Designed miniproteins, single chains. Designs and how they scored, part 71

Each design is a single chain, and the fold is of that chain. pLDDT is the mean over its residues in the fold that is shown.

## One batch from the design tools (miniprotein)

Design m2456
Fold by ESMFold2-Fast:
Structure m2456 (fold): chain A 61 residues (1-61)
Amino acid sequence: SAEIEQQRQQLKQETQQKIAELAKKYEETTDEKEKKEIIDEINAIMEQESAKMSELDKQLA
């Protein structure tokens, strides 16, 4: 369905934007602890996207 495909694309775009912002922050920081926190946050965001994408995929079946 067109609506679910649009939701998938929007979710992917939102995730990519969030990761890009965090990647920029990672490049700007010199604090190793903050860098680790940013990586952990990126990983959490990717896991959340994967879960939401799986839910949308089930609706396409």
Scores: mean pLDDT 83

Design m2457
Fold by ESMFold2-Fast:
Structure m2457 (fold): chain A 66 residues (1-66)
Amino acid sequence: SAAVAAIRAAKDADGKVPQGAVMAAVSTLPPEARALAGRRLGPHVDEDGKIPAAVAVAAFEEAIAA
């Protein structure tokens, strides 16, 4: 999907994505799916506000499948 492609495109050299880029993708989801994605992603945000791209993609895909 375009949202997953955007998350992958935002990936840095360490394989991480800024929280803002993931949040932009998640904002396209219905409120219930958005809340689920937020609960899954929150624990994975590091000190720099980044999330591993694989984790972000998996959480987004799970939210849209629910």
Scores: mean pLDDT 77

Design m2458
Fold by ESMFold2-Fast:
Structure m2458 (fold): chain A 71 residues (1-71)
Amino acid sequence: SLLEELEELIANAPSPEHKSLALLAKFLARSHPDDAEVQAALARAVEALKAQDLAGAARHIGEAYRIMQAK
């Protein structure tokens, strides 16, 4: 699940920046479990974090936040 992947990313974070982004993504995922658009943006952020693309992860988390604010 998305939450299980985020817990693994938090536990194995190679930097404080990775951990902070993973924690923020987990918070948003838990806060909006039934919002398919938010969940899809956070899934993209998880893939960016796995690739160690911090800029990509931040962009996708920002996308999730913007989707959330539009509701």
Scores: mean pLDDT 85

Design m2459
Fold by ESMFold2-Fast:
Structure m2459 (fold): chain A 65 residues (1-65)
Amino acid sequence: GAAADISVGLAHFLLGESYLAAGDREKALAHYREAVRLLEARRDQLSAEQREVLARAKANVERLS
């Protein structure tokens, strides 16, 4: 359901942040892409804070690709 997809998307964002902090840009990019895929699919179900996470994930995909 939407809640599960959003939770998994947010987890991928946090993994992306962690890998980027560790210098693993390839794994960071993969996790940001998965976060975007999951959160964008549920965009109308997102809170304001979750929409901000989606925006940050999208910005990081653009910067790292």
Scores: mean pLDDT 91

Design m2460
Fold by ESMFold2-Fast:
Order: structure tokens, then C-alpha cells, then sequence
Structure m2460 (fold): chain A 89 residues (1-89)
């Protein structure tokens, strides 16, 4: 269905963002800058640019609790997509 293809494309984009982040870190990029870019791209994919700003600010300030909340929000966005795809496998 159209929704299944949409969910597959979202997961593909998310995997690409993580892969690029890992490659940059392996090349010696600053982990904080990679994290800012990764989270910004992920929230753009999820349609939540406000969370991208919150994430960048938290990383810059070293606010570990806010970073954990942001990570949980990413997981909450991905879980329904993964579950819908599992039901069709």
C-alpha cells in the first residue's frame, strides 16, 4: 500500500542519516557537531523542526537530560513505523 511505501522510505532516510553520521565520526569529525547534524536531519524527516532546535541547544550546553528526552522522542516516532512494517512482513 501507499502507507507501507511511505513508512519504508522514512526508515530508509533515517538509516541513511545514521550511516552518514557514523562515517563522519570515523573520519574524525567532532561528535557534538555530528550529533547536531544528525538530530536536525532526523527531525526534518519527522516534520518537527522545533525539536531540532531544542536538540542543538541541549547538545551545545551539555544538557544530558534534555538529550535523553530528545532520544526518547525519536524512538517514539520510529516505533509505530517499525510496528506497521512488521505487521506486513
Amino acid sequence: SAKEKEDEEILKKVEEVYREGIEKERAGADPKEVAKETLSSLFEIFGKPELAEKAREAIEKGDEETVKEIAKEIEEELEPIKERLKEKA
Scores: mean pLDDT 77

Design m2461
Fold by ESMFold2-Fast:
Structure m2461 (fold): chain A 94 residues (1-94)
Amino acid sequence: MSPEEIAKETLADLEALLQYVETELPEKTEIRDIIREAVERMREALERGDYEGLLRVLEEAVERLEKITDRSDPAERWLVALMRHLLEEMRRRL
């Protein structure tokens, strides 16, 4: 896969996750807002062909989620784990 294809696939996965949070976990507004901001910033980086910038946006989003996550909440733990997995997959494929 090209870097562009990897970036597009990663963005699509993150957009799907955002939709899931908006529909199934509407009370997780702070988590939703972090993921939404990441989607928008990653889209902008992709339009510029800035794959390193796109990776940095995802890294920042994971770090922000880890700081706010309630570890007693299984849904929040799952969301952070999934975001971290997405980041590690993108790092391996780029």
Scores: mean pLDDT 85

Design m2462
Fold by ESMFold2-Fast:
Structure m2462 (fold): chain A 94 residues (1-94)
Amino acid sequence: SAADLELIDEYAAKLTATLQAEYPEYAEAITRIVEAVTAVLKEGVREGASLAEMRARVRAVIEELSAELDVPPALRDEILTYAGIMLQEVYELR
């Protein structure tokens, strides 16, 4: 729904700001990864994809882009953790 898409954008903005404050040298990489994650999330919720399916898609995107953009494992793991929280909130699993 429109509300779900808006919620994804709100979480994406918060995640981007938080991670860029902690890892300013990776600001561009963080923006690109979060944008890719939000695109996948928006498409999945429109399609009615399951939480398990979305978790797999989001993990794959984060891992692929983190490798491509030479993101350190610590930052990659933080992105994975926050993306997991976003997925739980969007799918109402707490």
Scores: mean pLDDT 83

Design m2463
Fold by ESMFold2-Fast:
Structure m2463 (fold): chain A 84 residues (1-84)
Amino acid sequence: MIPSIIELYKNGELTEENFEEWVKRRNEILEKYPVLAKALGLEKITVENFPKIKENIDFLIEKGYENPKASDLQKIYEEIKKKK
């Protein structure tokens, strides 16, 4: 299986290239399923959001969400915003 973005980050293997690939795949899902994406509150991610994503990944690890799915990342982004 392809490692999750969390696993790549924990292993120190998360690069700009790996992040761009993950963003492309995520955005393809958002474009293919726009109604579902809107219902889940998923937004397109850009390279500009990368620092915030890394911060959120660290928070996820601290909360015990070591291998979240893409849908879980949205819920955790909301949790981070609610608790800050």
Scores: mean pLDDT 56

Design m2464
Fold by ESMFold2-Fast:
Structure m2464 (fold): chain A 93 residues (1-93)
Amino acid sequence: SLEEALKKIDEAAERIEKVTGTPEGREMARALRSLALQALDNPENADEIIEQMRKALDEMVERLRKLGVSPEQVEEARKLGDEAIEAVKKAIE
């Protein structure tokens, strides 16, 4: 359901902020959440927005690595971002 997708997206965003503990991680969480909400609101364009989410996730993961965030925290953030993307995909079926 839409409500279940929104809850999963919010939980993923909150956990990314907590795991990374950085302003950059917070920006990543906000960007992914914003794109997820756009995809849910515009399912006709969801494929393009999901591609933007994947690109944003890759770019932010690279940035977190360069900032010295631990490899374990970076991988957890990536996993949480992937979970948010999957929640969006499942909701637009």
Scores: mean pLDDT 83

Design m2465
Fold by ESMFold2-Fast:
Structure m2465 (fold): chain A 78 residues (1-78)
Amino acid sequence: SRDDVNRIIGILQQELADLLRELIVEKGQSPEKAREEATKFMEKLLEELKEKYGLSDEQVEEIRETLLRSIDHMVRHL
């Protein structure tokens, strides 16, 4: 459902924020490398979630697009 998609997005945004903070702030990685690692993590997680929750291709794409924008925003503000 739409509510399930929104909930998944919210949870993954928080996990990505925590990951990016760890990579950039705590480990001193460049924003570019941190973005690449976060994107790889996100893609693997989306494949797992598609299988686990039976997400449609449209739902997966919506989540992907939203999270990629979130990664870009977070990297600029960390």
Scores: mean pLDDT 83

Design m2466
Fold by ESMFold2-Fast:
Structure m2466 (fold): chain A 72 residues (1-72)
Amino acid sequence: SLYNALINSLKAKDMAAAIVTMNELGLFDDNHKRNLGFVRNFSELKAITLSILKSDPNTPAEILKELENVEL
């Protein structure tokens, strides 16, 4: 799943893979922000991702819990 791909990218500290997966999940309003370095570090990326996913009622609770437990 795209959620597992995102979590695995964050655990691996692969910023490029994480941003690609977030874009595929529709978490960015503008794809140009990704290319212009809108997200500058993993702590910021994790915080933004959690904020967006928490606001989406379709996000499984298990995914939110796993994402919160990712250490950066």
Scores: mean pLDDT 71

Design m2467
Fold by ESMFold2-Fast:
Structure m2467 (fold): chain A 55 residues (1-55)
Amino acid sequence: SKAEELQKKRDEAEAFGQRQVEEARRLSPEDGELAQRSRDALVAGLQAEVEAVKA
């Protein structure tokens, strides 16, 4: 279903984003926090799309 495809994209974005956050955090705690906020926003947006197609 479309919800399953969006959920998969969300999970993939979360896994990739986590790796990017860890790399950024290793270089700078501030950059790590900014990267995490950006990835959280992306994941939240995809999650909202999943909920929208379930409604």
Scores: mean pLDDT 80

Design m2468
Fold by ESMFold2-Fast:
Structure m2468 (fold): chain A 59 residues (1-59)
Amino acid sequence: AMATVEAEAVSADGKTHKVRAVDGRIEVLESHNTLDQKDAPATVKAGKAPGAFAHDLWA
């Protein structure tokens, strides 16, 4: 079932991007710098569903 999916990804620069996948399209909704991502607790990562895209989108 094809549905709108939102996911977060962190680039090599430490920027966090929120994207939306719609019917085979990926659009960036928001981008901002994230500095304390390495120490993020597991609870904040539990809600992530990074299935919307798989690898080097910002390669």
Scores: mean pLDDT 52

Design m2469
Fold by ESMFold2-Fast:
Structure m2469 (fold): chain A 81 residues (1-81)
Amino acid sequence: SMLDELVEEAVEGFKNAVAAGIPKELAGRLAFQEILNEAKKLKLSKEEIIEILERFAKEVERETGLDLSEILKQYKEKIEK
């Protein structure tokens, strides 16, 4: 699906950023911001955006072992505001 592709592209971008020497927290924030930018273009609801961010963080942890839960929490709080 389009949402699955968005998550896959964001995970790939995050992995490339980390491989290029960008710190985990900055790479995570850049990836979350790209997801938000694409979600706004696609006119996604707040609930759909939160679902994509949660899926992205889970896939990053699954594939890399890196924990983005703190960044995820910050972005969820801003979206739910």
Scores: mean pLDDT 86

Design m2470
Fold by ESMFold2-Fast:
Structure m2470 (fold): chain A 91 residues (1-91)
Amino acid sequence: SDRELLREGTRRIQEESSPAVGSQAAVLAGLMRDPRVSPEELREGAIRLIEKSPEAGIEAARAVAEEARRLAGAEEWVRALEEAVREGEER
């Protein structure tokens, strides 16, 4: 199941990354799992996390995008996260 794959991916990020990266990855994965959230709202949320903590936010957004690439039909969410990373790197 897509939700289970995303939960497992988030758990790996939390185990392999700093607490700051892991906690931000959990927030982004939570937004992506929420059926009320659009890819645009995920992009905006990721940008806000990157603005607050650029290094951890960029690493978290990249890690979640990598896990999202394993999911069927998640191309818009991957793009939203990659666009947020690009905006963060341009600052």
Scores: mean pLDDT 81

Design m2471
Fold by ESMFold2-Fast:
Structure m2471 (fold): chain A 76 residues (1-76)
Amino acid sequence: DAEKAAFEKELEEVTEEADKLVQELAEHGTDEQKEALRARTAEAYRLAAKYADTDPEKALEYAKELAALVKEFAAE
């Protein structure tokens, strides 16, 4: 249970940071950029959610990939 709790906490923190970046992009970016970002991240969000139930370690990896994608997209 300790591992599950630890991974869930990390996953929550990673998603929180991604949400903040998405909000910043929504305020600073164009509608086209917002649509492109959500399209690119939709699949990763699905995968992260699926793995969260079975393998939180993999879910964390996908959540990290999501955050990296959001950061890269914001920099573009």
Scores: mean pLDDT 72

Design m2472
Fold by ESMFold2-Fast:
Structure m2472 (fold): chain A 74 residues (1-74)
Amino acid sequence: SATEEKVEELIEEIEELIEKLEKGEVSIDQAIRRGTELGREFRSIEGVSEEQEKRIEEAFDRFLAALLRALEAQ
């Protein structure tokens, strides 16, 4: 479905942001800005199931953990 495609695309974008942050390809400030944009994209997706919402929330939890590790490494 169009919703499933948007969910998978959003998760992929979150995982790409985590990878870029861990590789030092983006600053913490850039990561926070992009993460905020991805959070708005999540809220714009219509017809998200509880299972899909959980998968997206788990991806954001991984992003938050990576962000906290980057802050500790400064």
Scores: mean pLDDT 88

Design m2473
Fold by ESMFold2-Fast:
Structure m2473 (fold): chain A 96 residues (1-96)
Amino acid sequence: MAAEEAEKRAREIAKKLGLSEEEQEKAGEYAKKMMEAAIKGNIEELKKLLEEMEKNLSKDAQQAALTAVLIVAKKEGLDEEIINLIRERLLKVQKE
């Protein structure tokens, strides 16, 4: 499932970034939740999850989760609005 792929990819990216096992788990959880919202086209839920993630995850963990979701969303052919929301948040995280 796409949500499970996003979770796995986020954990792998977080691990490569040298993040703790706890941060790997949290990045995976948020990637899964965001992908589930994205697949449903639930823009409001996706925006809430993005804001919650910003408060609860380190910048590196956010980068891992967002990168994973962006890769999977593109593969799944999701709407450009969803892809752009994820991309904009990733760019914001990378600038800080």
Scores: mean pLDDT 87

Design m2474
Fold by ESMFold2-Fast:
Structure m2474 (fold): chain A 106 residues (1-106)
Amino acid sequence: MEELVDSIFKLLQDRTIENLEKAKELVEQLKERWPDLSEEEQRRVRFTAEQNAGVATLKLAVLKVFGAPEEEIKYAELIRDVFEALADGDFETALKKIDEMIELLK
């Protein structure tokens, strides 16, 4: 299950609608399986999401310091928001944030 979280992170780095739709499918799979996971398995998934949120926060800080384009900064903020939501077990917010990323690419 932590492998799904890492796969979501990798897919979100590729700025394509196809990969964002695949990331949504993985979030929906995680949501479907979530009630069947043990407390320890849920804790590991949340921990992996927290680590990825930390990485996303650092990348966002670098983009802001070097004055990256507003669209790139907004996209990086949405990646952070996805993993903060996943760390909280809030799959609905994570899916909403990926939808916002898809809209940015249209």
Scores: mean pLDDT 87

Design m2475
Fold by ESMFold2-Fast:
Structure m2475 (fold): chain A 63 residues (1-63)
Amino acid sequence: RYPREVVIEAAARLAKERGFSTGEINRIGRMAHEGASLRELAKRLGVSQRTLSREIRRIVQEL
């Protein structure tokens, strides 16, 4: 339902905030690009799906 690029950006922002390495951020971005669900991305980030959805909403608001 959200553009893939917005999901990738949201996941990258959360990974940076949580102190993930550049390599881990790139891997998470690749997962999102390859169609990983919000549930799978949230699990990999160690956050709730609500937290990831809130970050996506913030990015959409910045448009």
Scores: mean pLDDT 79

Design m2476
Fold by ESMFold2-Fast:
Structure m2476 (fold): chain A 79 residues (1-79)
Amino acid sequence: MKKLSEEARKKLEEVLDRLLTHPDPGVQALAEEVRKALETGDAEEVLKVLDRIISEHRNDALVLTAAAGLKRLLEELLK
């Protein structure tokens, strides 16, 4: 279990809040799934969800871009 710091959680929540307001239903669904994983406080659980979404939505440019951006941010926050 890799526990997320409070600062890392806050930065991720700010990005998720923006994604939840986007008009694309796929982006909204992605943001809701990631938010649920974030509630566990476990960075490995969040990464698992993001990797699954990236794998399942390789042909959806909006969802892929949002998921890849969140994964990049999470990896940077875990350094």
Scores: mean pLDDT 80

Design m2477
Fold by ESMFold2-Fast:
Parts: sequence; structure tokens; C-alpha cells
Structure m2477 (fold): chain A 110 residues (1-110)
Amino acid sequence: MPELSVAELLGMKAGLLILEGNYEEAKKLLDQLAKLPDVQPYHFVYPLAAALITKNEDMIKYVIDLMRQLGFSDEEIERTLKLARSMAGTEETFRIKVEPTLLANEDKLP
């Protein structure tokens, strides 16, 4: 199976925590993700998708503000948000995409 980066796994785990209402732990993982030297806009797709599924405007704003602080352009943020909207679907479809990948990579997560 293709090996996922720690950045991809942190984004996916933060998204799952947002979906479960565990915002404080999600913010901790987002802070860890933001400190990685290889962080890219697409690493925030899962956090944004989870916030969109749960209709959590404060969390959507938190992730977007974090991306802006990292120096990503408004165009990059808008592309990430568009991708997150296309992936958001339902809580069930999010879990089907994310949970098997996180389970297979539990040893790589902090």
C-alpha cells in the first residue's frame, strides 16, 4: 500500500476528531500539522470537510485562519475549500474514507 506522510495522517486524524466533536484535540493536531516543514494546502482538506459536515462555522474559520497564517494564498485556500466541499458528503462517507486509513497507520500517529 502507498505510504502516507505524517502530514496527511495528522490532517485525516484532525478531521475525524472534528467530526466527533473533540475540537481541543483536533486543534492540537492542527497545530502539529502547521509546524511541519512539508505542510501543503491539501493537508487541510479533511479538517475542512469534517467542519463542513458538522456545519461548524467556528472550526471552518479556525482552519482557514491557520492556513492564512502559514502563508497560503486566498486562491490556494479557496481550491482546498472547494475540494473539501466535494468530499464532505455525509458523516458515514467521511468515516468510510478516513477510518480504514487511520487504523492501518495508527503506529505513525502521535
Scores: mean pLDDT 82

Design m2478
Fold by ESMFold2-Fast:
Structure m2478 (fold): chain A 95 residues (1-95)
Amino acid sequence: MDKILEAIEKFAESLRKAGMKEEEVERLKKELIEEAERLSKKSKQELVDEIIEMLKELGLTPSEEDIEKLTREASKEQLILMALVARLELRRKKE
């Protein structure tokens, strides 16, 4: 979790520098931490499946080779970060 929390803090700092209000930054940070904690309880396979579903909703179709590579080579922390990024992109697309 520490590596994920550090990535969330860096993202929050980027938003502050971009002029986002502190209350909005703290709310988004809390949501990302809660999502990361939820994701940390999942297996690597469950994380890969969730990432694939989010990528499909974004209009991207990963190949079977890309999926197999992610399942074998990506760490759980990397998969959690990818899922958080995909979630943020989905939120942006709905705005």
Scores: mean pLDDT 79

Design m2479
Fold by ESMFold2-Fast:
Structure m2479 (fold): chain A 60 residues (1-60)
Amino acid sequence: SDVDVARRSLDDALRQGIISQQQYDYYMRQIDSGTIAPMDAALRVDIDIGMARIRQAVGM
């Protein structure tokens, strides 16, 4: 379930252009290898999405 949550966050970030395909592949490899917790990857991506939304709203 944590892996599924992380995958959806990564898919959303990739779709929105917040992360590159190479960054997506990197995170997926790290999750698969157990180097990072899936929820840590998901949280980082959610923060990046939030920051991108804020930049758009304030005209940055």
Scores: mean pLDDT 71

Design m2480
Fold by ESMFold2-Fast:
Order: sequence, then C-alpha cells, then structure tokens
Structure m2480 (fold): chain A 90 residues (1-90)
Amino acid sequence: LEKIIEERLKEAKELGDPVAIMELELVKMYLKGESFEKLKEFLAEKLKTEGGFSDEEVEAVKERLDEKILLDMIESIKEKILEWEKEKKK
C-alpha cells in the first residue's frame, strides 16, 4: 500500500493537484497509525498554508470534521489504492 501511495503522490505532484496530494498524504498518515486529531490538524494546516484560510475559518472547518467523515474519506481513497494494487498483480 505505501509504495502505491508514493507512486500516486508523485503523479499528483507532477500534475499540480493539491487536493489529490492532500488526500494521499492523509491516507498515508492514517496507515502509519496517526490519530484522528493529527489527521484533522494536518488538514487544518493545509487549508491555512495553501488555501489562504484565516485561523477562524480553519477552526470552523476543523469543528465540522468528525471521525466518521475522515474515515469515509480514507476508506474511499484506500479502495482506489487497493484497486491499483490488484491491477498491478495481473
């Protein structure tokens, strides 16, 4: 999984897709065993540093991010990664 995530991260960086980069980094952190609080902080930091959000706007987004929303996002991305792994084995 980590190898496929790194391959997709390189592709997203080459394409300049900040959303894809953020999503792949999020899944990488989750697989590494980072807490949901750290995942929320990562997203908040990206919104502030790359999105130009104010501290108040970032806090508003962070308050709306619950464990279920984060897990649903991670599961969706993880499913795509597993599909790529299956194709590579053919």
Scores: mean pLDDT 73

Design m2481
Fold by ESMFold2-Fast:
Structure m2481 (fold): chain A 83 residues (1-83)
Amino acid sequence: AAAKAWSAEEVEELKKKYEELEKKMKEIRERMKKGEPLTKEDLKTLLEHNRLDALLKLHEGSAVPADLERLLALIEEELKKLE
């Protein structure tokens, strides 16, 4: 199950991936602020960032699980459209 039975090491790995995506998101936000169009790769990065955020929140119990699972399903659908 998503976000169930994760070890502390698995959570740390997800946080590292989230930090890597945050660096990419900073670059995307800077380009958006300049009025530059988003690329397909930028959209994938934004969706993966949102996916990891939702997974971490689900693990931490910080939000309603049903809402997070719905958000994850929508993100997965949008990611498939970008393939």
Scores: mean pLDDT 75

Design m2482
Fold by ESMFold2-Fast:
Structure m2482 (fold): chain A 67 residues (1-67)
Amino acid sequence: HMSYEEFKAYFEEAIAEARAQGHDEAVADLETILKLFDELYPQLTPEQRERFLELAKAQVDAIRAAA
């Protein structure tokens, strides 16, 4: 399983790849999700954090697959 720090690095890598390829919409979507993740994650219980990480990773993976 990914830690918060590993997941954040994964997210930042996805943004960098999308930016390098000129996928401006994907960059905007990923940056918005990362901002919401950073704002909400510290406020969550450990159980909610695990669920949130799973959902966020699935969304990043879907955006990467579409790009």
Scores: mean pLDDT 78

Design m2483
Fold by ESMFold2-Fast:
Structure m2483 (fold): chain A 71 residues (1-71)
Amino acid sequence: LDELEAEIDAAPLEVIEEAIRKYVTNPKYVDEVIELVRAAPTRAEGLRLAYEKGLLSPVEIRKVVEDVLAA
């Protein structure tokens, strides 16, 4: 994830939000993760904060990152 931060930050916000909606199944967590990504200085920092808060499992954050990088 650290090595991929620059690639995540280069991705359009819409792509990141779509990936979050695909892989995070709890609607309350989806909204909170998206809000963190929008509010954070960078998209990668928003995803990292969501992971640290336990809103994303290790599997969910990896799937989001993979989908973002594939777009």
Scores: mean pLDDT 77

Design m2484
Fold by ESMFold2-Fast:
Structure m2484 (fold): chain A 81 residues (1-81)
Amino acid sequence: AREEALAFGRSRRHLTVELAERVEAGDPEALELVRRREEIQRRELAESDDELEAIDRALEELAREGDEIARALLEMKEIAK
């Protein structure tokens, strides 16, 4: 359990670095979706399942358009389930 949590944390830090590079490249939409999802999780807004699903759907669309960061974030969410 703790080893999985540490691996999750390391993956998140790596994705944060790549996300910073993407912002430098000019993709503010991916950053906004990431921040929104993390804020919801941090505040334990499990009651906002519809909002979480909407964010996931938007990330799936970005991943289909070739956004590798959006794809990695979807995989991170799957691990967090």
Scores: mean pLDDT 59

Design m2485
Fold by ESMFold2-Fast:
Structure m2485 (fold): chain A 71 residues (1-71)
Amino acid sequence: GPIVGVQAGQLLQQLEEEWNKLLELIKQKRYEEATDLAIEMAEKLGISPDSIALYLEMLGYKEAAAVLRSR
């Protein structure tokens, strides 16, 4: 739910360099590379990639979230 997305967002912000790179890839529409990085971040943080997809959707990055969910 929304709480899971918010918690994922707080953890993602701790990986500031990777988070900034993820946003740059999304802005460039490099969704394959963005979703690969998101999966790596999820593994490092011990969270589900679906939690990251939910947070991206909450921020308005709907296409990136959809691509991540399709993996």
Scores: mean pLDDT 83

Design m2486
Fold by ESMFold2-Fast:
Structure m2486 (fold): chain A 56 residues (1-56)
Amino acid sequence: SAFDAAIEEAKRIIREKGRLPSDEEIQELAKKYGVSIEQAREAVLVAALRLIQERL
């Protein structure tokens, strides 16, 4: 789904930059995957939580 794709992209941004995406990057994420800005913010939170849980 578009939301799952947004989560995977958010994970990449977090891994590459070592920080949460900026508001500008969240807007780009929303536009790229055709989701709302609020859904893109949710995707970022889910991505961060999954990365924390996947760490041993």
Scores: mean pLDDT 84

Design m2487
Fold by ESMFold2-Fast:
Structure m2487 (fold): chain A 60 residues (1-60)
Amino acid sequence: SDEELLQAARELGEKFGVSPATAYRALKDAGRMTPEQIAEKYGISREAAEEAIRRYRELQ
């Protein structure tokens, strides 16, 4: 659900120092992009991008 994605975005943002809005967009792209592509597109670390993909998969 969108509420679960928003909560995941808040947690990801807090853990990696990323804005919730940026984290939310990264999570939306997590189903169709590699960690490298997400990290480059959003200017976040590879670790944050990998965590976004992991969290997105858990919510499916």
Scores: mean pLDDT 85

Design m2488
Fold by ESMFold2-Fast:
Structure m2488 (fold): chain A 69 residues (1-69)
Amino acid sequence: SMMALEALQKAGVLAAIEGKEEGVKGVQEGIKLVEQGNDVEGLRTALEGTKKGGAERAAEILEKALKEL
């Protein structure tokens, strides 16, 4: 969905600004899943990557997006 993609794009930019490589990778993987039609799995994958990588601000955006689904 557009909402899931928007959240992932914003999270990816924040993770990159924070220098969190693992968070950026998680977001990229999440985008691929959303493009395949799996919004929940995509957002959850990105959230796990951003939390694991310490990208707290990116994780907040993704957690909010998951609550909207």
Scores: mean pLDDT 84

Design m2489
Fold by ESMFold2-Fast:
Structure m2489 (fold): chain A 100 residues (1-100)
Amino acid sequence: MKKEKLSDDIESYHFTYKLSDDITLDVTVEINKKTGDISIDVGLFYKGKPVADIRATIKKGEKKPKIEVTVFDPSLPEDVLKKGFEAAKKIIDEIYKKYK
């Protein structure tokens, strides 16, 4: 994912979550300090290859995030996508609870 240059009002966090030896999640969180809006991007990688992207947008005062999913390789074992999406949902929920 290409990262844009941040403004003074946007705080960005980036971390990698190792779910297994073959599955990693690359997580970028952007918080707009002026609006309170949160954008979360979770890149799902299988054996080092990007296979899906999960984007969650949380606006201040909304009850739930808007989630958009893009799958780059749907031919993966069902277990890989299922585990990746479950982990991404957990990460998104934890971030949402922290900033609520």
Scores: mean pLDDT 76

Design m2490
Fold by ESMFold2-Fast:
Structure m2490 (fold): chain A 69 residues (1-69)
Amino acid sequence: LSAVERLVADRENAEALARARRLFERRPTLSAQEVADELGLNEKELKRRYGEHLDLEQLEAFLAELAAR
């Protein structure tokens, strides 16, 4: 990726992380469906990796892995 493409991707990931953290402010875990719907992620992949519910740490790890692909 070019430096510009990387910067844009990093910004988008930061915005996704900010939204994720906001979702978890009231609840320690969220369903994979709620997370997938809110962030535009694949629900089936989230369920396969983390089960039906995930916490913020698991979601941050998933987003970091997506950014590294």
Scores: mean pLDDT 72

Design m2491
Fold by ESMFold2-Fast:
Structure m2491 (fold): chain A 100 residues (1-100)
Amino acid sequence: MPTVEELKQEVLETVEEILKFASPEKAEEVRSLVEHLLSLIEDPRISEDMQHSLLSELLEVVKRYLEKLKAAKTEEEREKILEEFIYELKHAVEVLEEYL
């Protein structure tokens, strides 16, 4: 089983791969949202077991979006996938802020 730190590193590495498909503006938005989301997950009010669960779920999400981007055939399709990813990250931030 990966550690919390190993999961966090894999999330960050997968996000950097996603950002290769993004414009500079969208890349900054994604980085900002991911950094904010990770800060919320690392909040001391969240147990280590819950941190592991949340990071595992986030890793599944980022890997799924990376695979969608790799499979995309057009720039328009990649743009839509990136917009959906940003929307999902924003929703995750809102849900976790409500939990805290």
Scores: mean pLDDT 85

